# Designed miniproteins, single chains, continued (5), part 15

Each design is a single chain, and the fold is of that chain. pLDDT is the mean over its residues in the fold that is shown.

## One batch from the design tools (miniprotein)

Design m16488
Fold by ESMFold2-Fast:
Structure m16488 (fold): chain A 67 residues (1-67)
Amino acid sequence: MKELLEKAGEAISNGNYDEALRAADELKQKGYPEAAEGVRLAIEGYKNKDVEKAREGSIKALEGASK
């Protein structure tokens, strides 16, 4: 779980959004749909330079993974 979140975060920081989306898909397949949605929202925020959306997505990803 944490490894997938770390991989997604690293991919986003490197601008590799395709890799981050793959990590989100894996999170959903492993039963963490809220964490997956959080990663997708963070990607949208970073791509659109929407700092608030990026922050909310990151928080949702972390909270979804802690279940």
Scores: mean pLDDT 80

Design m16489
Fold by ESMFold2-Fast:
Structure m16489 (fold): chain A 71 residues (1-71)
Amino acid sequence: EEEERKKRLEAINLLGEAHLAYVRGDWEKADELIEKALSLLPDLTPEQKERIREAVRAGKLSEAVRIIKEA
């Protein structure tokens, strides 16, 4: 309900921070932020989680956000 919406927004924000960390060359930090974001979204399938990881690493944040919205 309301808490689910807050968690979704927090996950999207964490993915944005992960993208910035990746651009800065902090791959370890980026991976940690991605995992935190995915842990806030338990309704995602393993396939959707893999697509989000690939999208963020490829610099395609818009695709990662689409996957979250589709869930």
Scores: mean pLDDT 80

Design m16490
Fold by ESMFold2-Fast:
Structure m16490 (fold): chain A 85 residues (1-85)
Amino acid sequence: SDVGAKRRLQGKLGEVRAMVDYMRSMVDNGEPVSEIEKVYEEMEKFIDRYLKEGKENASPEILKEFEEELDRLREEGRRLVEEAK
């Protein structure tokens, strides 16, 4: 169902936000950039899987809203990796 698909996508978006928050904590704690980069790489793989599953289960309009938010979170994660250097 569309409601079920949207709920799943919202849950996955929440997981990506939690990963970015975790990366922020790592930067603030002075964790090695290599460890932060590993979390970023795992996040990228998770996002790719999320978008693939979304294409199979959600309307293009719903998926586009989540793709735009995911792109923002990707950019935030990338910025955090650069901040750690």
Scores: mean pLDDT 82

Design m16491
Fold by ESMFold2-Fast:
Structure m16491 (fold): chain A 102 residues (1-102)
Amino acid sequence: EIEKVKEEVLKKVEEAIRLAEEALAKSPETAPLLREAIRKAEEAKKLVEKGTEEDLEEAYEQLKAAAALLQAAADKSPETAELLRRAAELLAEAAKLVLKVL
């Protein structure tokens, strides 16, 4: 069951990164927030892949921080707000799944 949860987390994080990259291409005013959010999401992905308890705790914090950055970016960009809110939702759900296996 832990392996299935990891697969779901990784899929959600990968989809969130894809949506954030799409938003980054359309919304240069959010670029600093989006680059930091993508960086944190990619770090969380690596931590989930390692899968120790300490790595999962760090992944949880990185996913929460990335989701908050995506929400902040959505507030600045009406054109990409739907993409960014969807990406933030995916990262928040990924964080909940990580917390479930801690």
Scores: mean pLDDT 87

Design m16492
Fold by ESMFold2-Fast:
Structure m16492 (fold): chain A 62 residues (1-62)
Amino acid sequence: SARELGRRIAKLLVENGISSERGGRALERAVAEGDPALMRRVAIAQAREAGKEALAEEIEAL
């Protein structure tokens, strides 16, 4: 489900020290739209911006 995927992605971002108001809102919007591809794109962009390529790959594989 979109909600469960969003919860897993949000948890991974927080556990890796990635938290921003803007990024959180973008992910929440993608979850509300029910778009798993958009959720991954938004989260992967945040992971890469933080220099965490391994995390980006983990999110892509979800």
Scores: mean pLDDT 84

Design m16493
Fold by ESMFold2-Fast:
Structure m16493 (fold): chain A 114 residues (1-114)
Amino acid sequence: MIEVRYAEHRDPEEARRAFAALREEAVARVEEARGPGESVVVLEAEVRTLEELRAFFDRALEAARAGARLIALSVLAEGLSAAQIGEAFGAFVLELRRAGLDPELYIGVALRLD
């Protein structure tokens, strides 16, 4: 299952607080799905370009390909539009489906608006 949480803030400090809160929520939500002997993969990034965002999703895809069932993702995005984030995320989900992968995935996205 894939669950997404999203927050937008114009203030940089509010965006960073939202990022921290979404990170904690993402970890907690994935830990709720954790079974005996399973580990949670936690990945976080601050990104300013589409290339950085795509590289972050490539790390998540690699973790899933390596057999990770429980993945918590947190992103603080600055200088990107909501549409660019949605496109990169959509491409990532499509690659998961093409690879026959179905991890328990929680993603928190904090977007700093210009």
Scores: mean pLDDT 83

Design m16494
Fold by ESMFold2-Fast:
Structure m16494 (fold): chain A 107 residues (1-107)
Amino acid sequence: SNLEKGLEALKEKKYDEAIKYFEQTLKEHPYDSEAHFFLFIAYVLKNKLDEARKYAWELFEKYNLATAFFMLQVLDLVEKGMTIREALEKLGYLTPELKSLLDELGI
């Protein structure tokens, strides 16, 4: 799937390629929360924090207040010097499944 290709690109640190695959996933599946989350993560890993913030706000307006709010909370902690993993753990979003996936991706 385009989602799996995006995750593989993310693992290889090919962030622009990952973004394209996640955007393709969201064109076909606009409510795919995993694709939304990893698109956000790809912007953060590229150090495009302004794009990450803009994306979170666009998600807020279109789809889900809670999902966008969670992304904005993660971004606030990352801007304060936390890693993505540390921010997710502090906010209680670092599930065992997500932790395993982040380990595979080298995040």
Scores: mean pLDDT 84

Design m16495
Fold by ESMFold2-Fast:
Structure m16495 (fold): chain A 70 residues (1-70)
Amino acid sequence: SERGKRLNEELQALVAELNAQGVSQSEKDARINAKLAELLREIAEEMKQDGADPQLVENILRMAEELEAG
């Protein structure tokens, strides 16, 4: 819950900043996907350190790679 709240806060801040800058939709999508990939990697690393299921950690890292690849 706390981790989810932080992730939502970070994403909302980025979206607000991009909207204020008036960047294109494709640029917004690219930057949001890059930020999501960054946050997912951080979550996966924390989960790995907490002893989470290795398959779940691998799935989250794969999602991050797919977001960055487009």
Scores: mean pLDDT 81

Design m16496
Fold by ESMFold2-Fast:
Order: structure tokens, then C-alpha cells, then sequence
Structure m16496 (fold): chain A 72 residues (1-72)
């Protein structure tokens, strides 16, 4: 649940900022989580965040923190 919400937040931010490579990696992380492959998902999320522009990365980290706070 938490991991999926985090991956979806990164995907949504990448899509909103038009950052296709970051969006692709976030989508792969979502697929990996649905398959139960947590290690693969972690690698794809890390890559997605690192591919984001500074502004998009700030937005993604804020949205991820909101997800963690709401579910914790």
C-alpha cells in the first residue's frame, strides 16, 4: 500500500512536469510492486527521482512525504 502510493506520487509528478524518462521509471516501479518485486521497485523509484528536474523532484519529495505522513 505505502510503496504503491509513493510510486504513484512520483509517476503523477513526472507526468505533470512532462518528464517522460522519470515517468517511465515510476511506472516500472508500480509494475514491480504489483508483482511483489520490492527490490526492483526501489531501484526504479530511485532512478525516477534522480531523473526529475530540481523543481519536479522537490514537488515529488513533498508529495511522497504527505503520503508517508497520512499512512503513518
Amino acid sequence: ELGLKVAEAVRDVAREFGETDAQRHAEKAIEALKAGNVDEAALHITRAVNLLSDEAREAALKRMAEVVNELG
Scores: mean pLDDT 83

Design m16497
Fold by ESMFold2-Fast:
Structure m16497 (fold): chain A 65 residues (1-65)
Amino acid sequence: SIMREADAAMAVILFSVAGNRADIREEDGEMVVEVHVETEEQERAAREAKRRLERAGLARVRIYR
């Protein structure tokens, strides 16, 4: 289901960037995930999760370095 896919993607984001700052908020009925990354590997994981979530229309992801 769409909700299970969103939960799985969210878990992947949070797990992949564990140890870095991540904030989740709602804006105009849309989920926004803001992630701060320090390494190229963390940035790749965050970018992949962003692509999946935004393609599905489930959340918007912002990546900061």
Scores: mean pLDDT 70

Design m16498
Fold by ESMFold2-Fast:
Structure m16498 (fold): chain A 60 residues (1-60)
Amino acid sequence: SMMEELVKLALELGLSKEDAIFAAKLAAWYGRQKGLNDKETLEVARKTSETILEAKKLKE
């Protein structure tokens, strides 16, 4: 499913399970609201995941 692909992408980028699920849900919601295709929704998930990783580096 698309949700599984979004979670997998976030995990592969190094997010925790909780952050990966959050990034996936946010990307799926945003993609649906904006009428994005699957490829564009995956790109939103990637950017969201990268932002979360960057924010965590600043907290460490």
Scores: mean pLDDT 85

Design m16499
Fold by ESMFold2-Fast:
Structure m16499 (fold): chain A 61 residues (1-61)
Amino acid sequence: SREEASNAAGAGAAARGGADAKAAETMGQHYLETGTPEGARKGALEGGADEKAAEAAQESA
């Protein structure tokens, strides 16, 4: 689905930005709950990703 593809893209972007596994997992969970790029960004930040990685996740979602 679009949500699945977007979530996968966001996780990939976070990983490329240096986000660790915990950040990618938290981002994915928030994205599943909200279905929005803002959710992906918030999840990445909660998981310990820096702002650059979180922004990349939001842009990709």
Scores: mean pLDDT 64

Design m16500
Fold by ESMFold2-Fast:
Structure m16500 (fold): chain A 105 residues (1-105)
Amino acid sequence: SREQILADLKRVVDEMVETLKRMLLGLGIEEEVVEKFAEEVRKIWLEIVHKHIDAGIYDQRQIELDMLEALLEKWPELAKKNGIGDKVTNFMIRFLEQQVAQGRA
């Protein structure tokens, strides 16, 4: 059902947000900054999920790829807004570029 697919994709968003939080904490970002940043990312990702579901698109791989591409595109603005420095930003951009490339392969 649409409700089950939405619930499954929300779980995927939660898992991806949790992974992002762990990575940022591991890179030395303060917990308060990580929580605020991750919540903004969650909002962006949920908007992508809802747009795809509302359009009748249920390709989880494509939705996950679009989520990663959106984070990559918005990273510099979100990092600047939340005080995340260039070293962490450059590392995360490279990581996200690699994930997007793997998702397309």
Scores: mean pLDDT 87

Design m16501
Fold by ESMFold2-Fast:
Structure m16501 (fold): chain A 66 residues (1-66)
Amino acid sequence: AKEAALKVLEEALRRAAGAAALEVFDVGKQVSEAKSLEEQKEILEKGAKSKNPFVAEAARRALEAL
């Protein structure tokens, strides 16, 4: 569910710092604004491909919770 994915991203944001925090926040904002499940999946799949391993892991876990 969208709410479960957002909760995963919120928990990751509390542990994030610097650029990683900004990237996790941006992914969460995009997921929150997305109206369709397909759009939410596309956003999280992009996040899971992040060069920052913390962000990629957070997005992957959020995608699993979606």
Scores: mean pLDDT 84

Design m16502
Fold by ESMFold2-Fast:
Structure m16502 (fold): chain A 85 residues (1-85)
Amino acid sequence: SMEEMQQLLKEAQAFAERLRALVPNAISVSLGFLPDGKVAVLLELEVDGERRLAMLLFRQEDGKLVPVEALNPLGAEILALYEAA
């Protein structure tokens, strides 16, 4: 529904803001909604003067984004920061 879509966008924006607060060296945070209801999260970071990508998979549960898995090693580091927050 339209109301469910608006709530999803609101939660996604709040989630991206939280991630940027946890990862101060993040250049960008991008979210992609997948057909199976999962959310791909891509963070572009600057690490030692090099641009690197952190890739994470989240699922929506009870209107919240909950981590499923990291898709690459840098994503695993970001996931650890998120779980410790």
Scores: mean pLDDT 79

Design m16503
Fold by ESMFold2-Fast:
Structure m16503 (fold): chain A 87 residues (1-87)
Amino acid sequence: MMAEELERLLRRARELEEQAKRLDEQAQKLNSQYKAAIKAAEMSHPDVSEVFTKKADELGEQAKRLQEQAEELRAEAERLRERAEAL
């Protein structure tokens, strides 16, 4: 009784956790690129510095969005695990 639902909930929770982990890894990579772009802007000629600053802003915003998505996926995974425990 409810064994198939339990298995389905736990499998979905695991998939969401794996997706969140991938998003965190992408966000970390973007944050590294963000820091590199900031350093490039600081060391660049005035005519090029603005290009690196804009790139850094874009990378920072993308990293933040991926981190927020990863947090939402983990929250959903926790809710699915709580539902599984309630079965």
Scores: mean pLDDT 83

Design m16504
Fold by ESMFold2-Fast:
Structure m16504 (fold): chain A 82 residues (1-82)
Amino acid sequence: DEEKFKHDAEILLDKLLEYVKLSEEEQKELLEIIVNSLLKNKDKSENERFIIALEEAKKFFEKKGLKEAVKVLEKMIESLKT
């Protein structure tokens, strides 16, 4: 499960990196946030887990003022809620 969630988090991070530049330290921090969120919510549906993880990632980008990353995350979250 942890390896699966790490892989899922890496895919999400790679997609976000198409739109924003993050340092290696920021990438590691974000990956840890996403993995921990997925693990914490493992008993929820896959869809709910991804929504919560993306909301945590959105908070991270909001703190850094990365508006384009925030917009990408909002679209991803909306897609999963539909």
Scores: mean pLDDT 79

Design m16505
Fold by ESMFold2-Fast:
Structure m16505 (fold): chain A 83 residues (1-83)
Amino acid sequence: DVRERVEELVRRAEEALRRGDVDEALRHAREAAELVAKAGDVKLGGEAMYRLERAAAEHQSVLVAAQLSAVMMGGIIKALSDK
């Protein structure tokens, strides 16, 4: 189930952000973005982007939030390109 896998990756990224492990959070975000792109699920991508942006802003910085948003936006753009 793509939704369950994306939600698991987002939870792992949120946990990594709480621990200060930005590299691990970005790795999980990239995997989530790839699944969103393959599934074509724009809404799921938007939900994941919002959660990651909020967690990064709360536990890290605006720069980290921007990096995570950019990764998820890449997945969303690919999901939108269906013709």
Scores: mean pLDDT 85

Design m16506
Fold by ESMFold2-Fast:
Structure m16506 (fold): chain A 91 residues (1-91)
Amino acid sequence: SLRDRLLAAIRAQGHSLPANVSLTASGAPPDASVTVSVDGIEQITLTGVRDADVPDLAAFVLAVSGQMSLDQALALLRRPDLAALVRQTLT
């Protein structure tokens, strides 16, 4: 599933999903939807999620949960919407 691939991408970065972060995934790439919440507060809902977007979503989750620095996340993020949200959340 997309959620399993996202969790695998997070593990590939040497991390696990924090207890205060929830990921809800529905549908299938290239038209999947993913909602990311931190401490019960929705950070983003993305639609049209593709397999190529999984590394960006992993970097976003790690950044907003405090497991990845702003500079590291911005170097990995290709999606401008996710990059803008990381800047707003961490600065």
Scores: mean pLDDT 78

Design m16507
Fold by ESMFold2-Fast:
Structure m16507 (fold): chain A 77 residues (1-77)
Amino acid sequence: SAADEALVAAGREQLEGVVERALELIREGRLDLARELAELLRRDAEALLASPSPALREIGRLALEAAERIEEAIREA
């Protein structure tokens, strides 16, 4: 539905912003804050993936991918 598509698009945009901010924190040497963001995203992803809503599950999948990207960047720092 148009509402589901809009919700997923909004979620994707917000998650892209969170990843960008986390990568900036890593560049600044603020690894503890980047780890906190990844942990928050993992927790949110678990809740969203348990949703009966396909749109929320898709956002949960994107949140998990975002957390994994941040964790990888921290490991490579």
Scores: mean pLDDT 90

Design m16508
Fold by ESMFold2-Fast:
Structure m16508 (fold): chain A 76 residues (1-76)
Amino acid sequence: PETIKIPMPVPIEEMTVEDLEAEAERLARLFKLSPEERARLRAAVQTAHVDREAGIAAFEAVAAGAYLRQLEAEAA
């Protein structure tokens, strides 16, 4: 599924780039993200500096993927 509800302190559309950086670190701890997944979140934050909409979309894609992997790991 493309749409996943992720527990965040504020709606992603209202997040500043600083909020996205803080949330990336939080998600990395919660989902025990790999170094590659952390790098993808960092790249999404960098994209948000130039194009906020594209950066948010990239951030959501990484977060959704991590959430699905966590659900799969819990089911195994």
Scores: mean pLDDT 70

Design m16509
Fold by ESMFold2-Fast:
Structure m16509 (fold): chain A 68 residues (1-68)
Amino acid sequence: SLVDEVEAKLKKLVEHMEANNVPKEVQVRFLEWERKVTLEEMKKKNVPEEVIKKVEEVYDKYIAEVKA
C-alpha cells in the first residue's frame, strides 16, 4: 500500500541519516519538509483523505522518534 511504501521510505531515510551522523535538528527539519511536500503531492493526485491522514501519522511518528 502507499502507507507501507512511505513507512519503508522513511525507515530507510532515518537509518541513512543516523548512519551519516546527521544532527537531530537537521533530521527533523528535513522530515518536516518531506512531510509537507508528500502531503501536497498526495492532495494533488486526489489520494483519499483516510490514506493522507495515515501517511501524516507515519511522518509524525518518525519525527517524534528522531526528537527523542
Scores: mean pLDDT 86

Design m16510
Fold by ESMFold2-Fast:
Structure m16510 (fold): chain A 76 residues (1-76)
Amino acid sequence: MQEELDKEVEEALKLIRAAVIRMTLERDPRGELSVKELAERDGISEETVKEWVDFAVEKGLLEYDEERGVYRLAPR
């Protein structure tokens, strides 16, 4: 069942990426990051990074600051 395995792998990768982004923010002195900063750091497209951070927001790991255009750690 290739489709089932692909779904499990994609979900696991999304969770891992969300956790890594959360850890990156916890270690950043500002506690915030922009899509552009992540894309430039890791050599990844802004579109791909936005997909990852939006997933992290959906999981309650991050929040989006509309005024500053950055993602932050979700409130305690």
Scores: mean pLDDT 73

Design m16511
Fold by ESMFold2-Fast:
Structure m16511 (fold): chain A 79 residues (1-79)
Amino acid sequence: SKAVEEARKAGENGDPDKAREYAKSAGTPEQAVEAARSHAQAALDAGNWDAAIKVATAMGESAREVAGAPPDGYGAVGP
């Protein structure tokens, strides 16, 4: 979605707070995480390591904040 794309770009530009805000507007935190993962993988396949890591880090933080998880959480899986 556009909101996820904007969050990704904000994080890549060094504005993680803005990235979190846009990710919250993406609908679900799961969609934001999946979009960041897909983009990071595509960037890695293209050889853009720095961009992929930066995007993944910013979006990961955003998804955790939206979900209200503790900062040291590894994540939980459940139906």
Scores: mean pLDDT 56

Design m16512
Fold by ESMFold2-Fast:
Structure m16512 (fold): chain A 76 residues (1-76)
Amino acid sequence: MSPREAALAVAEALLRGSVENPEALRATLEDTRRFGEENPEDKELADLSVALIEAALAGDRAAAEAAALRLAELVA
């Protein structure tokens, strides 16, 4: 699996999670925001992860996929 394929799979999994268990995804969103505040060196990763989770909770596939691809670029 390429990093791009992995990123799109993550976006799809989060979009499904937003329908199946939105409360768990909201908890993950809160944890990710807190992680970014506690770890300033990882804030860009945390902010992109927050954007991905927010897009998934909104049901915005295009925004979720875009955020996931940006995360894949940052960790490559």
Scores: mean pLDDT 82

Design m16513
Fold by ESMFold2-Fast:
Structure m16513 (fold): chain A 74 residues (1-74)
Amino acid sequence: SALDEIKAEAEARLEELRARAAELSDEQLFHEMARIYVEVMERADAAGLSEEEKQELVAWLEARVREIVAERRA
């Protein structure tokens, strides 16, 4: 599905960001995460995802971002 494809693309980008997270400042990490969020939402709109699918995508993305931030502080 389009949702699964967008999640897979976002996951690959988040994994690359996670690998680099220790080398980034908090400001740089926030900027990279914001860019991913914007691009993911643009892809969701272009793919014609339902409101429910968009809400699921946002919740999933926020959980992944929170995980990266938590790992960086541990």
Scores: mean pLDDT 82

Design m16514
Fold by ESMFold2-Fast:
Structure m16514 (fold): chain A 80 residues (1-80)
Amino acid sequence: MKKKKDEIIEQIVDLLVKARESEDEEERVEYIEKAAELLKKGVEEGLISKETAISTLQTVKENEESEKSKEVLEKAIEEL
């Protein structure tokens, strides 16, 4: 498997962990947006399957309570 795939997945996981740990809603949304952008980039570069990216964003959305964060996640899923 390509090393770049592992690198982008590690970055996405790190951003999602930071979003979960953030108590500031604005920071949380920023981390989620960055993670979604990296997922989209990974799909465009053929490093991540569209199915895996959608499943990841759906899982994050299911564990999210903020309507703003859910809206950002839903938009990211639709753009994949």
Scores: mean pLDDT 79

Design m16515
Fold by ESMFold2-Fast:
Structure m16515 (fold): chain A 82 residues (1-82)
Amino acid sequence: MKLKVAVVVPGLSREAAEYFEREINEELKKKGIDAEVYVLGEDDEEELERLRKEGAEIYRVPGGDVIEAAVKAAEELEKKAK
């Protein structure tokens, strides 16, 4: 069963969010993690609400190493998705 995760990083532009989303999803595929990550930056709260209604898990990253934090969050969320 494929897990959907919306990762929110405050202070990111839409272009940076798309870059991180691509990087994170490639790392997840290399590790064999059955999850799909959507990265949303600043001011994308309306799209977050839509994703939440689709059953996505929402994880907010309070800065720092975005890629590392998002990959670890997806790993832990997939582990909880039985």
Scores: mean pLDDT 74

Design m16516
Fold by ESMFold2-Fast:
Structure m16516 (fold): chain A 99 residues (1-99)
Amino acid sequence: SVEETRRVFVRLLQTIGGLSEAEAEDVLDAMRRAAAGDEAALERATAVAQRVLDKIAEKVGAKTEEERIAFVERFFEELGELVRNKDYEGFEKKLEELA
């Protein structure tokens, strides 16, 4: 469902991004507006993405931007596969490993 998908993304932003629930909801709203062509929302979403990448870099000790991007891409691919398989327990466990 749309609500289930929204909950999953809020949890992701809270766990990886270190955001509060309210901040995570603001990011999802900004991402939706950016997808609709809102340039200010795109700038906000980009700033949050950079913050999340910086936190991931610290957690995994990634030394280059290429290493950070490669890690994030692999991590999100793995999360996406868990969601596609409806393995929500595995999804939560995967998020907690990074928190």
Scores: mean pLDDT 69

Design m16517
Fold by ESMFold2-Fast:
Structure m16517 (fold): chain A 71 residues (1-71)
Amino acid sequence: PVPVPEVTEEERAAAVEEARRLGWPLLGPGATREQWDRFVFSMELNRRISAEIDRNDGEAIQKIVKEALEK
């Protein structure tokens, strides 16, 4: 198994705060690393899209969505 984590405690904390802001359900106890990676990815993507919406930058939003679909 890979010893290096893809998600840090700081990234988890940021994702939890974003989820609380959205009223999103948090991951339960015993969640796998893959579930945490997916959760952090979803929260970070939402945060990036929200920032671009606030700036009224449709091209940046489209780029973020395209990059997410490629991953």
Scores: mean pLDDT 66

Design m16518
Fold by ESMFold2-Fast:
Structure m16518 (fold): chain A 81 residues (1-81)
Amino acid sequence: ARLEESRRVAREIGRELVELMKPFEEIARRIAEVLGIPFDQAEGLLLAIIAGRRSAPRELPREVIEEIAKLAKTSVGELRR
């Protein structure tokens, strides 16, 4: 028998990803504009910052760093190590 629970979980994950992707793409676009880099590089940088693999660049405005902190559910201080 096919478990409807598996379909429900997949839909919930998909919905959460879509809602996260919208602010992620907006922040990545702002990073690309501020740093003068291509959007794909900005996406990679944002992922590395969220994953804790890189500190946020000093060149980013405070407002952008605060948006990253909200998306990553962390503090500005943690991102600016």
Scores: mean pLDDT 73

Design m16519
Fold by ESMFold2-Fast:
Structure m16519 (fold): chain A 81 residues (1-81)
Amino acid sequence: SIQELIDETLALLEAIPALARQANVLKNAIKNSPSILDQLRVAVGILDSIARAHPDLPKAIKDKLEELKKKLNELKKKLGL
């Protein structure tokens, strides 16, 4: 589900100390945005920002973030976002 994928994204970000700020942004979006679609847009935006700001992350972490971004973007496409 969309909710499960957003929760998985938050859990991954919270597990990586270097991404604590990004984790807090997504956590706040989940609390403050009643729309799951807004939460989805924020999650994709955060993953985009991480790819630009943290090029030196380990490959295994980068690969997991890219996989999550692809899954979130496929959901956005299916929802017409």
Scores: mean pLDDT 82

Design m16520
Fold by ESMFold2-Fast:
Structure m16520 (fold): chain A 76 residues (1-76)
Amino acid sequence: ATTFDEELTVPLSEIDEKVNQAFAEKKNVKITPDVEPKGEVTVSNLESYNLVKDLVLEKGLVVNVVYGGNFQLSYF
């Protein structure tokens, strides 16, 4: 896994575009929902969550995902 010293905060709706930018800039990704979370992962957010999970496995990025709680994805 690759850990960078800086982070880029990315809205969930922009994840497809911004994750590649963050990796190119040597930054970890912190994801925030575009809507206020109520402690649930909704179906509208599930596809983006799965995309982030796959990107962590492929690129070795450390990602913090924020819904109604904190999720930390790590490669190891």
Scores: mean pLDDT 52

Design m16521
Fold by ESMFold2-Fast:
Structure m16521 (fold): chain A 66 residues (1-66)
Amino acid sequence: MEELEKEIAKAIKEGKDPLTISALVYAARLARENPELTLEQVRQIAEDYYNKLKEEEKKKIAESLK
C-alpha cells in the first residue's frame, strides 16, 4: 500500500496522464479495502482497469460521433 501511494505521488509529480493516476488511485483503494491482496494482484487489477478505461474512452468517443 505505501508503495502504491509513493507511485501515485511520483506519477502526479512527473505529470503522468490522468488515466494512469486514476488506475493507481483505484489500486491503492483496493489495497486499503482488501489488505489480504498482494501487491502483484493489486497491480494486475490496476493494469486491467487502466486498459479498460482506455478502451471505454475510445468507444465512447466513436459512439459520440453518431
Scores: mean pLDDT 75

Design m16522
Fold by ESMFold2-Fast:
Parts: sequence; C-alpha cells; structure tokens
Structure m16522 (fold): chain A 63 residues (1-63)
Amino acid sequence: SAAAEAAKEKALKRMASQLDEETVNKIIQGLKEMMEKYPDNERLNRAAESTLASLNELLKAKG
C-alpha cells in the first residue's frame, strides 16, 4: 500500500541520515552493479530503482 511504502521510505531516510556521503555513494554503486549483473530480474530491479530514488533524494537534501 502507499502508506506502507511511505513509512518504509521515511524509515530508510531516517536511518540513512546517520550515514556519511561516502557510505551512501558506495550503496548506490553496489545497487547499480547488481542491476547490471541481473538485468532480467524484474523484482530486484524494481526494488533497486526504488532504493536508488530514495538515496538520491537524501543526497539532494544534504546539498
């Protein structure tokens, strides 16, 4: 549901706020590498894209 997705995103952003920019960028890179390794895995790619969007929003908020 939309409410469950919003709660998950809020929790992820809260947790990620305690990580430094270097760690966030390493997670982004790892997700991109997994997407390249498993391009036919729809479930993994959807989850990775959602996570990347949240992490990129966090980086923008940090400046």
Scores: mean pLDDT 76

Design m16523
Fold by ESMFold2-Fast:
Structure m16523 (fold): chain A 95 residues (1-95)
Amino acid sequence: PPVPSPEELAKLLEEADKRADKILDEVLKKQKEENLSLDETLRYFETLLRKELDSIDDPYLRRLLLKVMGDKIIEAYPGDVRAESFGQTLKRLAD
């Protein structure tokens, strides 16, 4: 497929960031309300992200969402090896 213009990529990045923030908010809310372990929290991230990706037809938006979500997960749990590993896996899947 043709490479998106810089303007189109910027719009896709904004959409990816918005979708990633929505997923992060839903997961953090569930973690607080149900006192989830980190392992349970990461499984819930995987579940919500998989559903969101399945709703997206644009391959560039799918890749940007994986990258942005990976970065946000690493930032949300600084120094945690499991969160780092999960986030890096998502970023690699974007490649």
Scores: mean pLDDT 86

